# Ledger of designs, part 15: designed miniproteins, single chains, continued (4)

Each design is a single chain, and the fold is of that chain. pLDDT is the mean over its residues in the fold that is shown.

## One batch from the design tools (miniprotein)

Design m12521
Fold by ESMFold2-Fast:
Structure m12521 (fold): chain A 76 residues (1-76)
Amino acid sequence: DEAKKRRQAASYYAAGGIWLAAGELAEEWGDLETAREDYERAIELAKKAIELAPPEDQPLAEKLLERAKENLERVE
């Protein structure tokens, strides 16, 4: 069961990272609306990753969350 949670956490973390990168590209291209939506998605995925991650992996997901929040604040 813990292995399943860890895989789910890793999947959410990976997906969150992809949406964060997509938001950064959209922001670079001046599409602030898409960037905002992508960062919001990255935040939700990072939160899910934190909830499911073992304590040792939580700092990585928290760093993703913090980065996505910082980027969202910039484009709001």
Scores: mean pLDDT 87

Design m12522
Fold by ESMFold2-Fast:
Structure m12522 (fold): chain A 72 residues (1-72)
Amino acid sequence: SARARVEALLARLEGLIAQVAAETDPEEIAQLLAEISGLLREAMRLAADDPEARARVEALFRRIGRVVAEKA
């Protein structure tokens, strides 16, 4: 189901966010952020008609923004 796919994508995004937080190599960070961006777009597309899932994707987007800002 679309919900199960969103849940799987959110779990994968959580793992990638943790990798970005631990990574110090700018090139690796850029590659991880590109992967996160792609998965985030897919999660938002699948969650379009699910307000609860959409809110979770938006919260994750804000969290990655904070992690990136802390490395600037």
Scores: mean pLDDT 84

Design m12523
Fold by ESMFold2-Fast:
Structure m12523 (fold): chain A 72 residues (1-72)
Amino acid sequence: MGLEELRRLLEEAARAKSLEELERLVREAERVAEEAVREAEKRGRGEEMRRELLAVVAEHAPALAERYARLS
């Protein structure tokens, strides 16, 4: 369930109390995304997973950018 974990981590990052917490959650989200792609590649669905991950990141990018700006 990489997509659900990624979404949860990005939502948590958008609510982060500090820049350190935000950066930690984003790094964890990157690791989850990499694992999801790796698992999908074993099933021949790596390309599909990459597109789904990009869509999730795009959905959350504005909120993350605003939070980063407020914590910076």
Scores: mean pLDDT 82

Design m12524
Fold by ESMFold2-Fast:
Structure m12524 (fold): chain A 81 residues (1-81)
Amino acid sequence: SKEDIEKAIELIEKAGVRMVLNDPSLAEEVGKLAREAVKALEEGDIEKAIEYIEKMKELAREIGDEEAAKLLDEAIEILKK
């Protein structure tokens, strides 16, 4: 639903802000992945959005940000409904 998409976007944005606050050097990479995910959601391409969210989640795990990874995992679960 549109409400599920909006909630997924909120979770993606929260995860991105958290990752950048923990490692400001990631601002460009995280920003690009978040923007591409949101753009795919706005275009109705849920599968493409999940692909970008998964890449963002991998980056969160690489930097040890388990909270950001959990937020992104929740976004994926909402989108797979």
Scores: mean pLDDT 86

Design m12525
Fold by ESMFold2-Fast:
Structure m12525 (fold): chain A 85 residues (1-85)
Amino acid sequence: SSSRLQQLRDTLLDVINNYKNYSNLEIGSIFEQVLRQLLDISQDTGLESDEFRRLVGDALRYYSQRNYLLALEYLVRALDVLLRE
């Protein structure tokens, strides 16, 4: 639902805006939890566009590089695709 997507968006923005208050381990755990939920929502709704897949791919690439801030920002962009649909 849009309410659940908004809650996930608020979580990501809180971490981004308060980045200094989180450890890299905590950020990684939040990233993985939110990503799992976005993939579940995308699968359940059938809203898996090429744009969504590309942005998720970019987020995972930044995560693998330990660029956690960009990884979170790209998850927000992917989430915003689902909110538009």
Scores: mean pLDDT 86

Design m12526
Fold by ESMFold2-Fast:
Structure m12526 (fold): chain A 92 residues (1-92)
Amino acid sequence: MEKANELVAEALERAAKELEEEGDEELAETLRRIAEAVRRGDWEGALELLREYAEENPEKGSNVALSVSNVARLAGLEEVAKEAEKIAEEAR
């Protein structure tokens, strides 16, 4: 479980760094908070933060949610992947 959490958290941290370089510090901070929750195994908190962000920023939030869904699926976290995919769909 820890390796799967690390894989998702690392993907979110990379996305946060790219966004920070693009000047989107707010989204970068949000992704860092989500990554921190994922590292702790707090997927409910992580998905809640992601959903809140996607409601305020549909395009960016949808893209992040799809990325989380893809990485979670590769890590074997099928339920997390499905919830992240729903967040992406709801944001559109």
Scores: mean pLDDT 78

Design m12527
Fold by ESMFold2-Fast:
Structure m12527 (fold): chain A 55 residues (1-55)
Amino acid sequence: MMSDAELQDLIAEFSELYGVDPEKAIEKIRKKAEEEKDETTKSQLRQVERHFEAR
Protein backbone atom coordinates (compact mmCIF):
# COMPACT_ATOMS: atom_id res chain seq x y z
CA MET A 1 0.00 0.00 0.00
CA MET A 2 1.29 3.45 -0.90
CA SER A 3 1.27 6.11 1.82
CA ASP A 4 -0.85 9.24 1.27
CA ALA A 5 2.35 11.27 0.80
CA GLU A 6 3.69 8.85 -1.85
CA LEU A 7 0.32 8.82 -3.64
CA GLN A 8 0.13 12.65 -3.62
CA ASP A 9 3.69 12.91 -5.02
CA LEU A 10 2.76 10.47 -7.79
CA ILE A 11 -0.45 12.40 -8.60
CA ALA A 12 1.54 15.67 -8.73
CA GLU A 13 4.05 14.15 -11.18
CA PHE A 14 1.28 12.78 -13.42
CA SER A 15 -0.70 16.05 -13.21
CA GLU A 16 2.36 17.94 -14.51
CA LEU A 17 2.77 15.46 -17.38
CA TYR A 18 -1.01 15.56 -18.07
CA GLY A 19 -0.77 19.33 -18.60
CA VAL A 20 1.85 18.75 -21.33
CA ASP A 21 0.73 15.40 -22.82
CA PRO A 22 -2.52 13.90 -21.45
CA GLU A 23 -2.28 10.67 -23.49
CA LYS A 24 1.29 9.99 -22.32
CA ALA A 25 0.32 10.67 -18.69
CA ILE A 26 -2.61 8.21 -18.85
CA GLU A 27 -0.43 5.57 -20.59
CA LYS A 28 2.29 5.94 -17.91
CA ILE A 29 -0.26 5.51 -15.08
CA ARG A 30 -1.78 2.49 -16.86
CA LYS A 31 1.60 0.78 -17.27
CA LYS A 32 2.48 1.43 -13.62
CA ALA A 33 -0.86 -0.10 -12.51
CA GLU A 34 -0.35 -3.17 -14.77
CA GLU A 35 3.19 -3.76 -13.39
CA GLU A 36 2.09 -3.41 -9.73
CA LYS A 37 1.83 -6.73 -7.83
CA ASP A 38 0.23 -5.38 -4.64
CA GLU A 39 -3.55 -5.35 -5.15
CA THR A 40 -4.15 -2.36 -2.84
CA THR A 41 -1.53 -0.20 -4.61
CA LYS A 42 -2.82 -1.40 -8.00
CA SER A 43 -6.35 -0.29 -7.02
CA GLN A 44 -4.99 3.12 -5.95
CA LEU A 45 -3.19 3.52 -9.30
CA ARG A 46 -6.33 2.51 -11.24
CA GLN A 47 -8.32 5.16 -9.33
CA VAL A 48 -5.71 7.77 -10.36
CA GLU A 49 -5.99 6.54 -14.00
CA ARG A 50 -9.80 6.86 -13.88
CA HIS A 51 -9.54 10.36 -12.40
CA PHE A 52 -7.42 11.60 -15.32
CA GLU A 53 -9.51 9.74 -17.95
CA ALA A 54 -12.76 11.31 -16.63
CA ARG A 55 -11.22 14.79 -17.04
Scores: mean pLDDT 76

Design m12528
Fold by ESMFold2-Fast:
Structure m12528 (fold): chain A 55 residues (1-55)
Amino acid sequence: SMEEAYKAEREAFLEQMEKRWNLSDEQKQRMRATMENQLKILLEHQRHLPDIVLE
């Protein structure tokens, strides 16, 4: 599923952000939670539009 690939990419992005911005543990956790919420909203929205694939 592309959903898992997207999530993995997001986790890699968060790790890069931590190194680049030197985020504190608290900031990392808050940012990760925010990103996770955004992903859930995105997944719910995509499920609203099933089989909308670009060909």
Scores: mean pLDDT 68

Design m12529
Fold by ESMFold2-Fast:
Structure m12529 (fold): chain A 107 residues (1-107)
Amino acid sequence: YREQADALEKKADELIKQAETALKNGDYERAVELYKKAMELYLQAAINYLRAGDYERAARMFEKAVEIAEKIVELGKKGYVSPEFQKEAEDLAKTARELAERARALA
């Protein structure tokens, strides 16, 4: 679980760098797609860290997912994300924040 979680975290970090480059180039559609994939990988990493008993790293992964979800919401307010996906990101940020808090309490 831990080795798989570490690999997922590293892939997510790489996607964030690609998303930031796409955003800088004005490719908002690609940036949103990369942020969505990175968010999914951070959530998968968090689950694998929880299974490994690494509650501190799990909390960190949920916190990173919240940061990305909030960036997606901000892009949605600027018209670069569908209203449906913006709402999904808002709901996910709320859930991931709760999970981060619970994981930190167990650490």
Scores: mean pLDDT 85

Design m12531
Fold by ESMFold2-Fast:
Structure m12531 (fold): chain A 56 residues (1-56)
Amino acid sequence: VSQEVLQEIQDKMTELLKQGNTDAAMELTKLYKEGLKGKISDEQARERLKEIEKEV
């Protein structure tokens, strides 16, 4: 996963934590870890980010 996508995930995670949505923030934390390990593509990461945004 690119640094740009990792930054997008981190920014959204911070926003959700400030809103008190800990469940969605935990899902983004998992996504961030998978991105760091190279287990997902940029496309997969962005798709998952959109899914989490829709659940909020």
Scores: mean pLDDT 77

Design m12532
Fold by ESMFold2-Fast:
Structure m12532 (fold): chain A 79 residues (1-79)
Amino acid sequence: MSPKTQELQQKILDTLRAAGEALSVREIAERLGVSQSTVSRNLRILEEQGLVRRTPDGRYELGEKSLERARAEEAARAA
């Protein structure tokens, strides 16, 4: 992947983690100052990797792999 694409994907994951809730493509795009089409394409890639999950209402949240990582980081910070 291009460095810019990886950086955007990381920012999407960080945004979802910071929100602590499922966000729409529009909400992520507005928070990051990027187009909805750019966010949508990257969310699709992240979903294929198991890093994000699409909710039934069309929002996105952290996937199981990202939740395990976030839990491990929080456990390390809290301990």
Scores: mean pLDDT 73

Design m12533
Fold by ESMFold2-Fast:
Structure m12533 (fold): chain A 71 residues (1-71)
Amino acid sequence: TAAELMEKGYQALKEGNYEEAIRYFEQAIREATDPALRAGAYRLLSEAYRKMGETEKAEEFDAQARRDEAA
């Protein structure tokens, strides 16, 4: 499920495996039917990119999370 992908992504993020975390969060976004869960995935995707020094990309995903959370 999207929730399980989120959990795996979060674990990878905590372990510093940013590329793996990004892959899981992207999969969670594709599988998510719940807007709140999708928003959460975008926020964590933003955090992963920020950890990798890709701040511009991180800001884009944070903006996407805000839009999905407002819906």
Scores: mean pLDDT 81

Design m12534
Fold by ESMFold2-Fast:
Structure m12534 (fold): chain A 55 residues (1-55)
Amino acid sequence: GREFIEELRERAEELRRRARELEAQGDLLGAQLEEGMAALLEGIAAWLERKEEEE
């Protein structure tokens, strides 16, 4: 449902925040990992939102 989509977006935002923090600390690999996970969660949220609009 919509609640789950909101949770995915919120989690993606938190992952991006951590990615910026890791990048500032020089942990480029950690930053890339967090950013990649955020992109996956945003993709899932977008797919679910399209399904919700069809229902």
Scores: mean pLDDT 82

Design m12535
Fold by ESMFold2-Fast:
Structure m12535 (fold): chain A 89 residues (1-89)
Amino acid sequence: IREKIEEALRLVQEAIRALEEGDVEKAKELAEEAARLLEEAIPEGGYLLSSAASAVENAILSLEEGDVKGALKYLRLAAELVREALEKL
């Protein structure tokens, strides 16, 4: 479980970096993979991972609307929530 959550955090951080570099398509792909891993981990990670998955989904929706600033806000929130989940494991 921890390894899957750590990989999700890495993907969220890479998505943030891709957006900061202007690569929206790469950021969306990374965010979609992170959301998938977080969803798979929810049954064992509780409300923090559920909240993180929702934040990543909101980031993807923001990217689809062209709102890069909103997407960055949600991805950064997701990273914080995933870090909190890892601290409790």
Scores: mean pLDDT 83

Design m12537
Fold by ESMFold2-Fast:
Structure m12537 (fold): chain A 76 residues (1-76)
Amino acid sequence: NAKVNKVAALAKTGSEEGVQALIKALKDEDESVRVYAAEILGLIGDERAKEALEKALKDESESVRSAAQSALNKIK
C-alpha cells in the first residue's frame, strides 16, 4: 500500500515535518495507515501527537484504538 509506505518513509526521518504528517495520517481513511501512524508516533514519543492520539482512542477500529492507547502510554 503506497500510503503505508509513505508514512513509513516519513517516520524514518524523525523530523518535525514527519511527525506532523504522521499526526495527519491518524485521520486517514485507510485503517492500516491509522494503525501504523499511531504505532510510530508512540515510538517517537512526541507530546505534540498526544491530542491526536487521544482522539484516535475513539476510532471505530479496535486495532487503531489499541495502537493509540499503547502510544499514549509511552508519551508523558
Scores: mean pLDDT 77

Design m12538
Fold by ESMFold2-Fast:
Structure m12538 (fold): chain A 90 residues (1-90)
Amino acid sequence: EAEELREKAKEKLEEARKAAEAGDSEKAVEYAKEAAEYARKLAEAGDVEAAIEFLREATEIVKKAAPDSPKAAAQAAAFGIEAAAIEIES
């Protein structure tokens, strides 16, 4: 299960990067949120290192996709806080 979750998280992060590169900030944020959901499941499955890495990548993608959006900035901050919380708990 952990391996499947890692593959799904990577797939969603790649989709998010492609959307960001295409200028589709809304889809980039949506795919980043989906990747974060798989990262949460990875943390629950015990793959904390991968979960932290994927949440940090999601944060970076959202910041690059919509640098002038307060909503995107809030979403990126939420991902960053979540990654930090998982790191502290491990």
Scores: mean pLDDT 82

Design m12539
Fold by ESMFold2-Fast:
Structure m12539 (fold): chain A 101 residues (1-101)
Amino acid sequence: MKITLTLTLSASVSGATVSWYRQKPDGSVELVATINSDGSTSYADSFKGRVTISVDTSKNTVTLEMENLKPEDTGTYYALARSDAFTVLARSEPVEVKVEE
């Protein structure tokens, strides 16, 4: 199973840090992936090699592609774009992802 999640920003992605999060069925939240303003990326160990975060500067979008999904990947996924720790530039609509056992 492959899923693509997209966040569209009204402001430039230059200078923004974008992070994708998963809210688990138990209510806990985990970081999935981050792309920094310098273009560097980081991934949670549980998702490393199965997810890719990318930026399209012409469309002002940040995309998370997820492959080889496991039942434990079930949750509600959303993205936040920040210019700093206190300034949220954009939020994605939450997307419910359910992976059957």
Scores: mean pLDDT 76

Design m12540
Fold by ESMFold2-Fast:
Structure m12540 (fold): chain A 57 residues (1-57)
Amino acid sequence: MKVDLLVAMARAFHQGLASEEELRSIAEQVGVDPEKALEAARAGDLEKVRELAEKAV
């Protein structure tokens, strides 16, 4: 699901396993504002990332 994909990418980014570019790309594909997704991911707030994705779908 698109929601789970963005959350997984945000987790990988927070852990240093994925780039900012990869996170932004997935956020755009899901229809989420890349800036908001990046902000939440940097904070480690995966619940906020999920909320953003659920609102976009």
Scores: mean pLDDT 81

Design m12541
Fold by ESMFold2-Fast:
Structure m12541 (fold): chain A 76 residues (1-76)
Amino acid sequence: MSREEVLREVDLVFRAMRIGVEAAEEVEKETGKKVSVETMFRAMGAALAALEAGASEEEAYRAAKEEVERALKEKE
């Protein structure tokens, strides 16, 4: 694994974490429902998957937001 590959992956992870938190906070504001830490990690995972697939930050944010909305629906 090259140094450049490691730094790129670290950058993607940090971006995914930021996007996941922002998406969770936005859904929390829109719904008035509290988003769990577990759901925030799911949102971060969705954002990371999108970014690794070459998606834009806006697309990653949408993926994260959809994951938060899905998690909230799962609890009825």
Scores: mean pLDDT 81

Design m12542
Fold by ESMFold2-Fast:
Structure m12542 (fold): chain A 81 residues (1-81)
Amino acid sequence: SELEEAKKKLEEQKKKLLEAESELGVALIGVGVGKLVVEKTGSEEAKELLEEYEKKAEELEEEVKKLEKEVKELEEKLAAL
């Protein structure tokens, strides 16, 4: 059934979105903590770690936006069936 295949694909993409959102949440916590450590210590190692978390958060934000668009497109296709 086309409806059943569309539902399965939507659930798979929703799972990927949830995983990406969860990873983004962890990365954003890392950014927040990293900023506090850098402000208190001025550590070069802390600055490098903060930059790593900021880069990961940026990449994950782009992935979340892409997955949100894919989920919306699949929901619209499913609603048309």
Scores: mean pLDDT 86

Design m12543
Fold by ESMFold2-Fast:
Structure m12543 (fold): chain A 73 residues (1-73)
Amino acid sequence: MLRALIEARVPRERLDAVAAAIAALPEVTRVRTSEDGRILVEAEVADEAAARALVARIESLGATVTAVRLEPL
């Protein structure tokens, strides 16, 4: 099990909708947003492949992933 810390960018006008969609994903434990269109996502994933799948899902929801940090749980 890994903790994934994912930073993403979203157009400001879509920030609330995309953040809500990301927060609904089952692996996601926390979502934080900033007024400049940044989203910080905290998630628990089984492995690196699950982390990559989560990043792909986040991008499919309209976010541009800018950074990913994985740490052991």
Scores: mean pLDDT 85

Design m12544
Fold by ESMFold2-Fast:
Structure m12544 (fold): chain A 87 residues (1-87)
Amino acid sequence: QQEQQIQSQIQELLEENRKAAEQSPVSRQQTVQAYQLLLQQLQSGQLLPGDDPIVRGANQAYRLLQRSPLAQKVATQALQNFLQELQ
């Protein structure tokens, strides 16, 4: 039950970010970069270095995903689909 809520929240956040990215080439580039880094974090288990707002957001998302293996699977799939749509 909590899994479904986490999955829905992740998908909703990714969709919201997709819409925001479409508003600006700069936002699109930054979002794509952040999501590529987040995918690598999910594979390596490492936090992003630095204190940039985008890095902070990615680190926060990664920490939340670490609490649920199923959320990690859903996020990985959603991030891959999102990146395909933007690139």
Scores: mean pLDDT 68

Design m12545
Fold by ESMFold2-Fast:
Structure m12545 (fold): chain A 55 residues (1-55)
Amino acid sequence: GPLLEEIRRLAREAIEAARRGDLARAQAYVDKVLSLLEDPVHRAVARRELEEAMR
């Protein structure tokens, strides 16, 4: 649905910002993804996956 598409877009933008060395922008996109997730378990999983993808 539209929410999942927005989350995927923001996650990709976070990873691309991190690859460019723009860590502040990457963190802003991560924070936006986490703000769209209501379930604390989903937030914890998303944080871990994004941290791994941004390495």
Scores: mean pLDDT 84

Design m12546
Fold by ESMFold2-Fast:
Structure m12546 (fold): chain A 104 residues (1-104)
Amino acid sequence: MSKELIETIKELIKKLGKEAGLHEGIIEELQKVAEHLNELIKLKGASLEEIKAWLEKHNIDLSLLLPVHAFLNEDEELIESNLLAKILKEAAEEAEKKTGEKLF
């Protein structure tokens, strides 16, 4: 995954998070997820315990456990019901369109 794609996702998370009325602290935690996406994509299909260990490794808030797991495994039902997962998905899809690069 390119540095350009990761930086574009981080910028879109900030934009979408502010538009959704998210607190700055949670936006920063979502940007940490984006920063480490090259490692996270290798965990597609992983258990919640494996995603939890990855979050702890990168000092990311555990409140993101379910949003990150839903995003990574493309769980459309959980993404639609979870604002943070929806922001991750929308940021990723817009970044893919802007850069021409795919996450998965």
Scores: mean pLDDT 84

Design m12547
Fold by ESMFold2-Fast:
Structure m12547 (fold): chain A 95 residues (1-95)
Amino acid sequence: DPERRRREQGRKEEEEYFEELEKFIEELRKQGKIEDADRIQRGLDIRKFLFEHSPLTPEDLEKLIEDLEKEYKEVPSEDLQNFINQLKEALKKLS
């Protein structure tokens, strides 16, 4: 069943996305950006809660990308832009 395989792959990509976001938070902490790291961690905790009760949808991923793009306007960084681009590629695979 191709749809079953796509759903299983989508869930794995969602789990990998959470791991990458946790790595990004740790990198911010290493850079001394503790307030930024804590803010993103709170967002991640909410998204993990939603994932446990309902799988992260392409629409939820779109909203997260929008929120991160708003953050990029306030505090632009090459790492954040690269991360946003990776999330956009993940969204293309899910849509």
Scores: mean pLDDT 70

Design m12548
Fold by ESMFold2-Fast:
Structure m12548 (fold): chain A 66 residues (1-66)
Amino acid sequence: EKKKELLKKANEHVRKGREALARQDYETAADHFREAAKLFKEAGQETIAKVLEEMADRLRELAQQR
């Protein structure tokens, strides 16, 4: 019930993050993957949440490079 809604929102953020990555908008991609990770963690999917958190951190670092 509630977990299904969390997973739906998490997957939507993953999709938006991938779209931002395709545009090389690393800042927006990092924000979406961060939100997806939070929702996956609340849904009990800790492994995917950890992967998305690490991805978001790396993308944030890339956004700072000129």
Scores: mean pLDDT 84

Design m12549
Fold by ESMFold2-Fast:
Structure m12549 (fold): chain A 77 residues (1-77)
Amino acid sequence: SREELRERAEELLKEAMELLKEAPKSLITQTIAAILSAIGVLIDLENPGVSEEELEKQIEATEKLIKEVKEELEKLK
């Protein structure tokens, strides 16, 4: 449902913003891209013309961006 997709997008935005606090200069641009991706999903959720299938794809893309930032941060530890 759109409500479940909104909750997922809000959680992803929160996670990306927390990652920005830990991001070294080399990962700032990638982390900001993840934040903007999550914001884009939240904006599209308010547009009834955007299908749940399209929103799901955008959420999956945002999850991938966040995962890539997390993996790069773990390599630096």
Scores: mean pLDDT 86

Design m12550
Fold by ESMFold2-Fast:
Structure m12550 (fold): chain A 65 residues (1-65)
Amino acid sequence: KKVSEVVKEGIEELDRLIDAGATVEELQKAIDRFKEKVLKAYEEEFKTKNLESMISNFKKRLDML
């Protein structure tokens, strides 16, 4: 799956949880899972290119979420 697809699915899941009145703890767990899925998808996409600097920058952006 493409990174953009994983991101869209994750955002939709977070929006549904917020609308359902999920607790802050539940939202934080969902965000952590979202970050992990996005990072794995990104690493798979760029593994063949050995774009280490791009992966590092992406990890920093995930921490800012």
Scores: mean pLDDT 73

Design m12551
Fold by ESMFold2-Fast:
Structure m12551 (fold): chain A 58 residues (1-58)
Amino acid sequence: SLRERVIERLQREYGLSREEAEEIVDAAEGFVKALGLPDSMLEPIADMLAWADVTYSA
C-alpha cells in the first residue's frame, strides 16, 4: 500500500524507527483528510514532516 511504502522509505532515508515513521505518516494522513487533499500528497507531506522532525526536533 502507499502507506507502507512511505513508512519504509522514511525508515531508510531518515533513519527513523517504524514507530516514528508510523506517527509521521499518521500526521500526514490527518493533514490530507482535514484539508481535502488527494492521496498523492501523502508522500510529499510525510517527507516534509520527517525532514522537519530530524532537522529541527533536536
Scores: mean pLDDT 81

Design m12552
Fold by ESMFold2-Fast:
Structure m12552 (fold): chain A 89 residues (1-89)
Amino acid sequence: APLSRAEQEAAVAEGIAELSKVANPEAVEYARKAGEAMIAGDYEEAAEYLRKAARAVMEALGIEWTPEMEAELEAALEAGVKKMKERLE
């Protein structure tokens, strides 16, 4: 059965708590906004926030954002959106 809205919100909160152990606060905040957009069904807005989160992580690590990283992120976002839709439906 699909997750209830409360279960979706709890899953996002758990994911953010796990992410906060390994990511900088700015990236965690973008990931949280991405989760909220996913729950709202706005997958394009969610993808934008996930791109911002990934760039914030790379910037905090002093790593240059490259076109190869962008391509890898887009592939991961497609896979992630598909998986999230399956969990929310």
Scores: mean pLDDT 74

Design m12553
Fold by ESMFold2-Fast:
Structure m12553 (fold): chain A 80 residues (1-80)
Amino acid sequence: MSKEEEFERLLEEARRAAEEAARALAAGDRAAAEAANERALRLGEEALERFGEEAAREVLAAMLEVMRAREAEIAAALAA
């Protein structure tokens, strides 16, 4: 796998982790949300170590975009 393919894979995994965390939070599943958030953090750390600060920022931006798209669902779950 090329370095570019590895980064694309990492970025996709980060987006999925963020989606899983947001969904778990909306469902009130704290254990699943914590596990998904921890996985997302590790993916961000891996991006920083392997691809540098710009890549880490891109991974973080992608994860935050997923979270913002689901913000209303998360807010409703936290209010319940």
Scores: mean pLDDT 78

Design m12554
Fold by ESMFold2-Fast:
Structure m12554 (fold): chain A 75 residues (1-75)
Amino acid sequence: SAEDYARLGREYAEQGKYEEAAEYLEKAGDIFAEQGDLLTAALAYHEAAEMYEKAGKKEKAEERRRKSLELLSQL
């Protein structure tokens, strides 16, 4: 489930595994967006962006931050 991916992402973040954390948080965001839960999807993409930034993946972080803002603009 989306909630399971979000939880797994946060567990990886606690271990300092930021790229894996970002990937799972992004998967959670994708599923929440598909389900129409745009606010929760936006928050998941924002968390994924923070994790990509910590992993040194600046371009991926920017893309997920942009997705988060786009979803928030639709509320």
Scores: mean pLDDT 89

Design m12555
Fold by ESMFold2-Fast:
Structure m12555 (fold): chain A 91 residues (1-91)
Amino acid sequence: LNNLGVAYSSQGKLDEAIEAYKKAIEIDPNFAKAWNNLGVAYFSQGKLDEADEAYRKAEEILKSKGLKIDKDTLDGYVKVGIEDLKRAVFA
């Protein structure tokens, strides 16, 4: 489902990508990568509030896992999405 969302997103099928990521989250609500990918898809549609909410959820999940994820991996998942939001809002 997350991989299906990535495939839809790469084809520009953002509505289908969002639905696939939402379904992945329904199956595993602690799947931080799906939340991050949902944020990227919302950002690509110009839905900045929804994108920010999804990125914050990904960050919360990764923080709750503590030492299970190294800092570089955490920064890669959350910071890239947040930086994309900053670029759009403050461009």
Scores: mean pLDDT 68

Design m12556
Fold by ESMFold2-Fast:
Structure m12556 (fold): chain A 62 residues (1-62)
Amino acid sequence: ASPAVLERAELARAVASEEVLRVTREVGAALRRIGDALQAALEVYRATGVLPPTPAVPLELA
């Protein structure tokens, strides 16, 4: 058994995990923007009974 192979595999996994966390944070930010826009539209709908035009929500992922 070669411990060097396992060490490289664990390092590759750690790097991949860090990239997944970074992408997850970016996606989370985009989803929060969408949620905020939907919440605002829902508030207007509750107040007027009419669904307002959906505002453009920019998605920034990189």
Scores: mean pLDDT 71

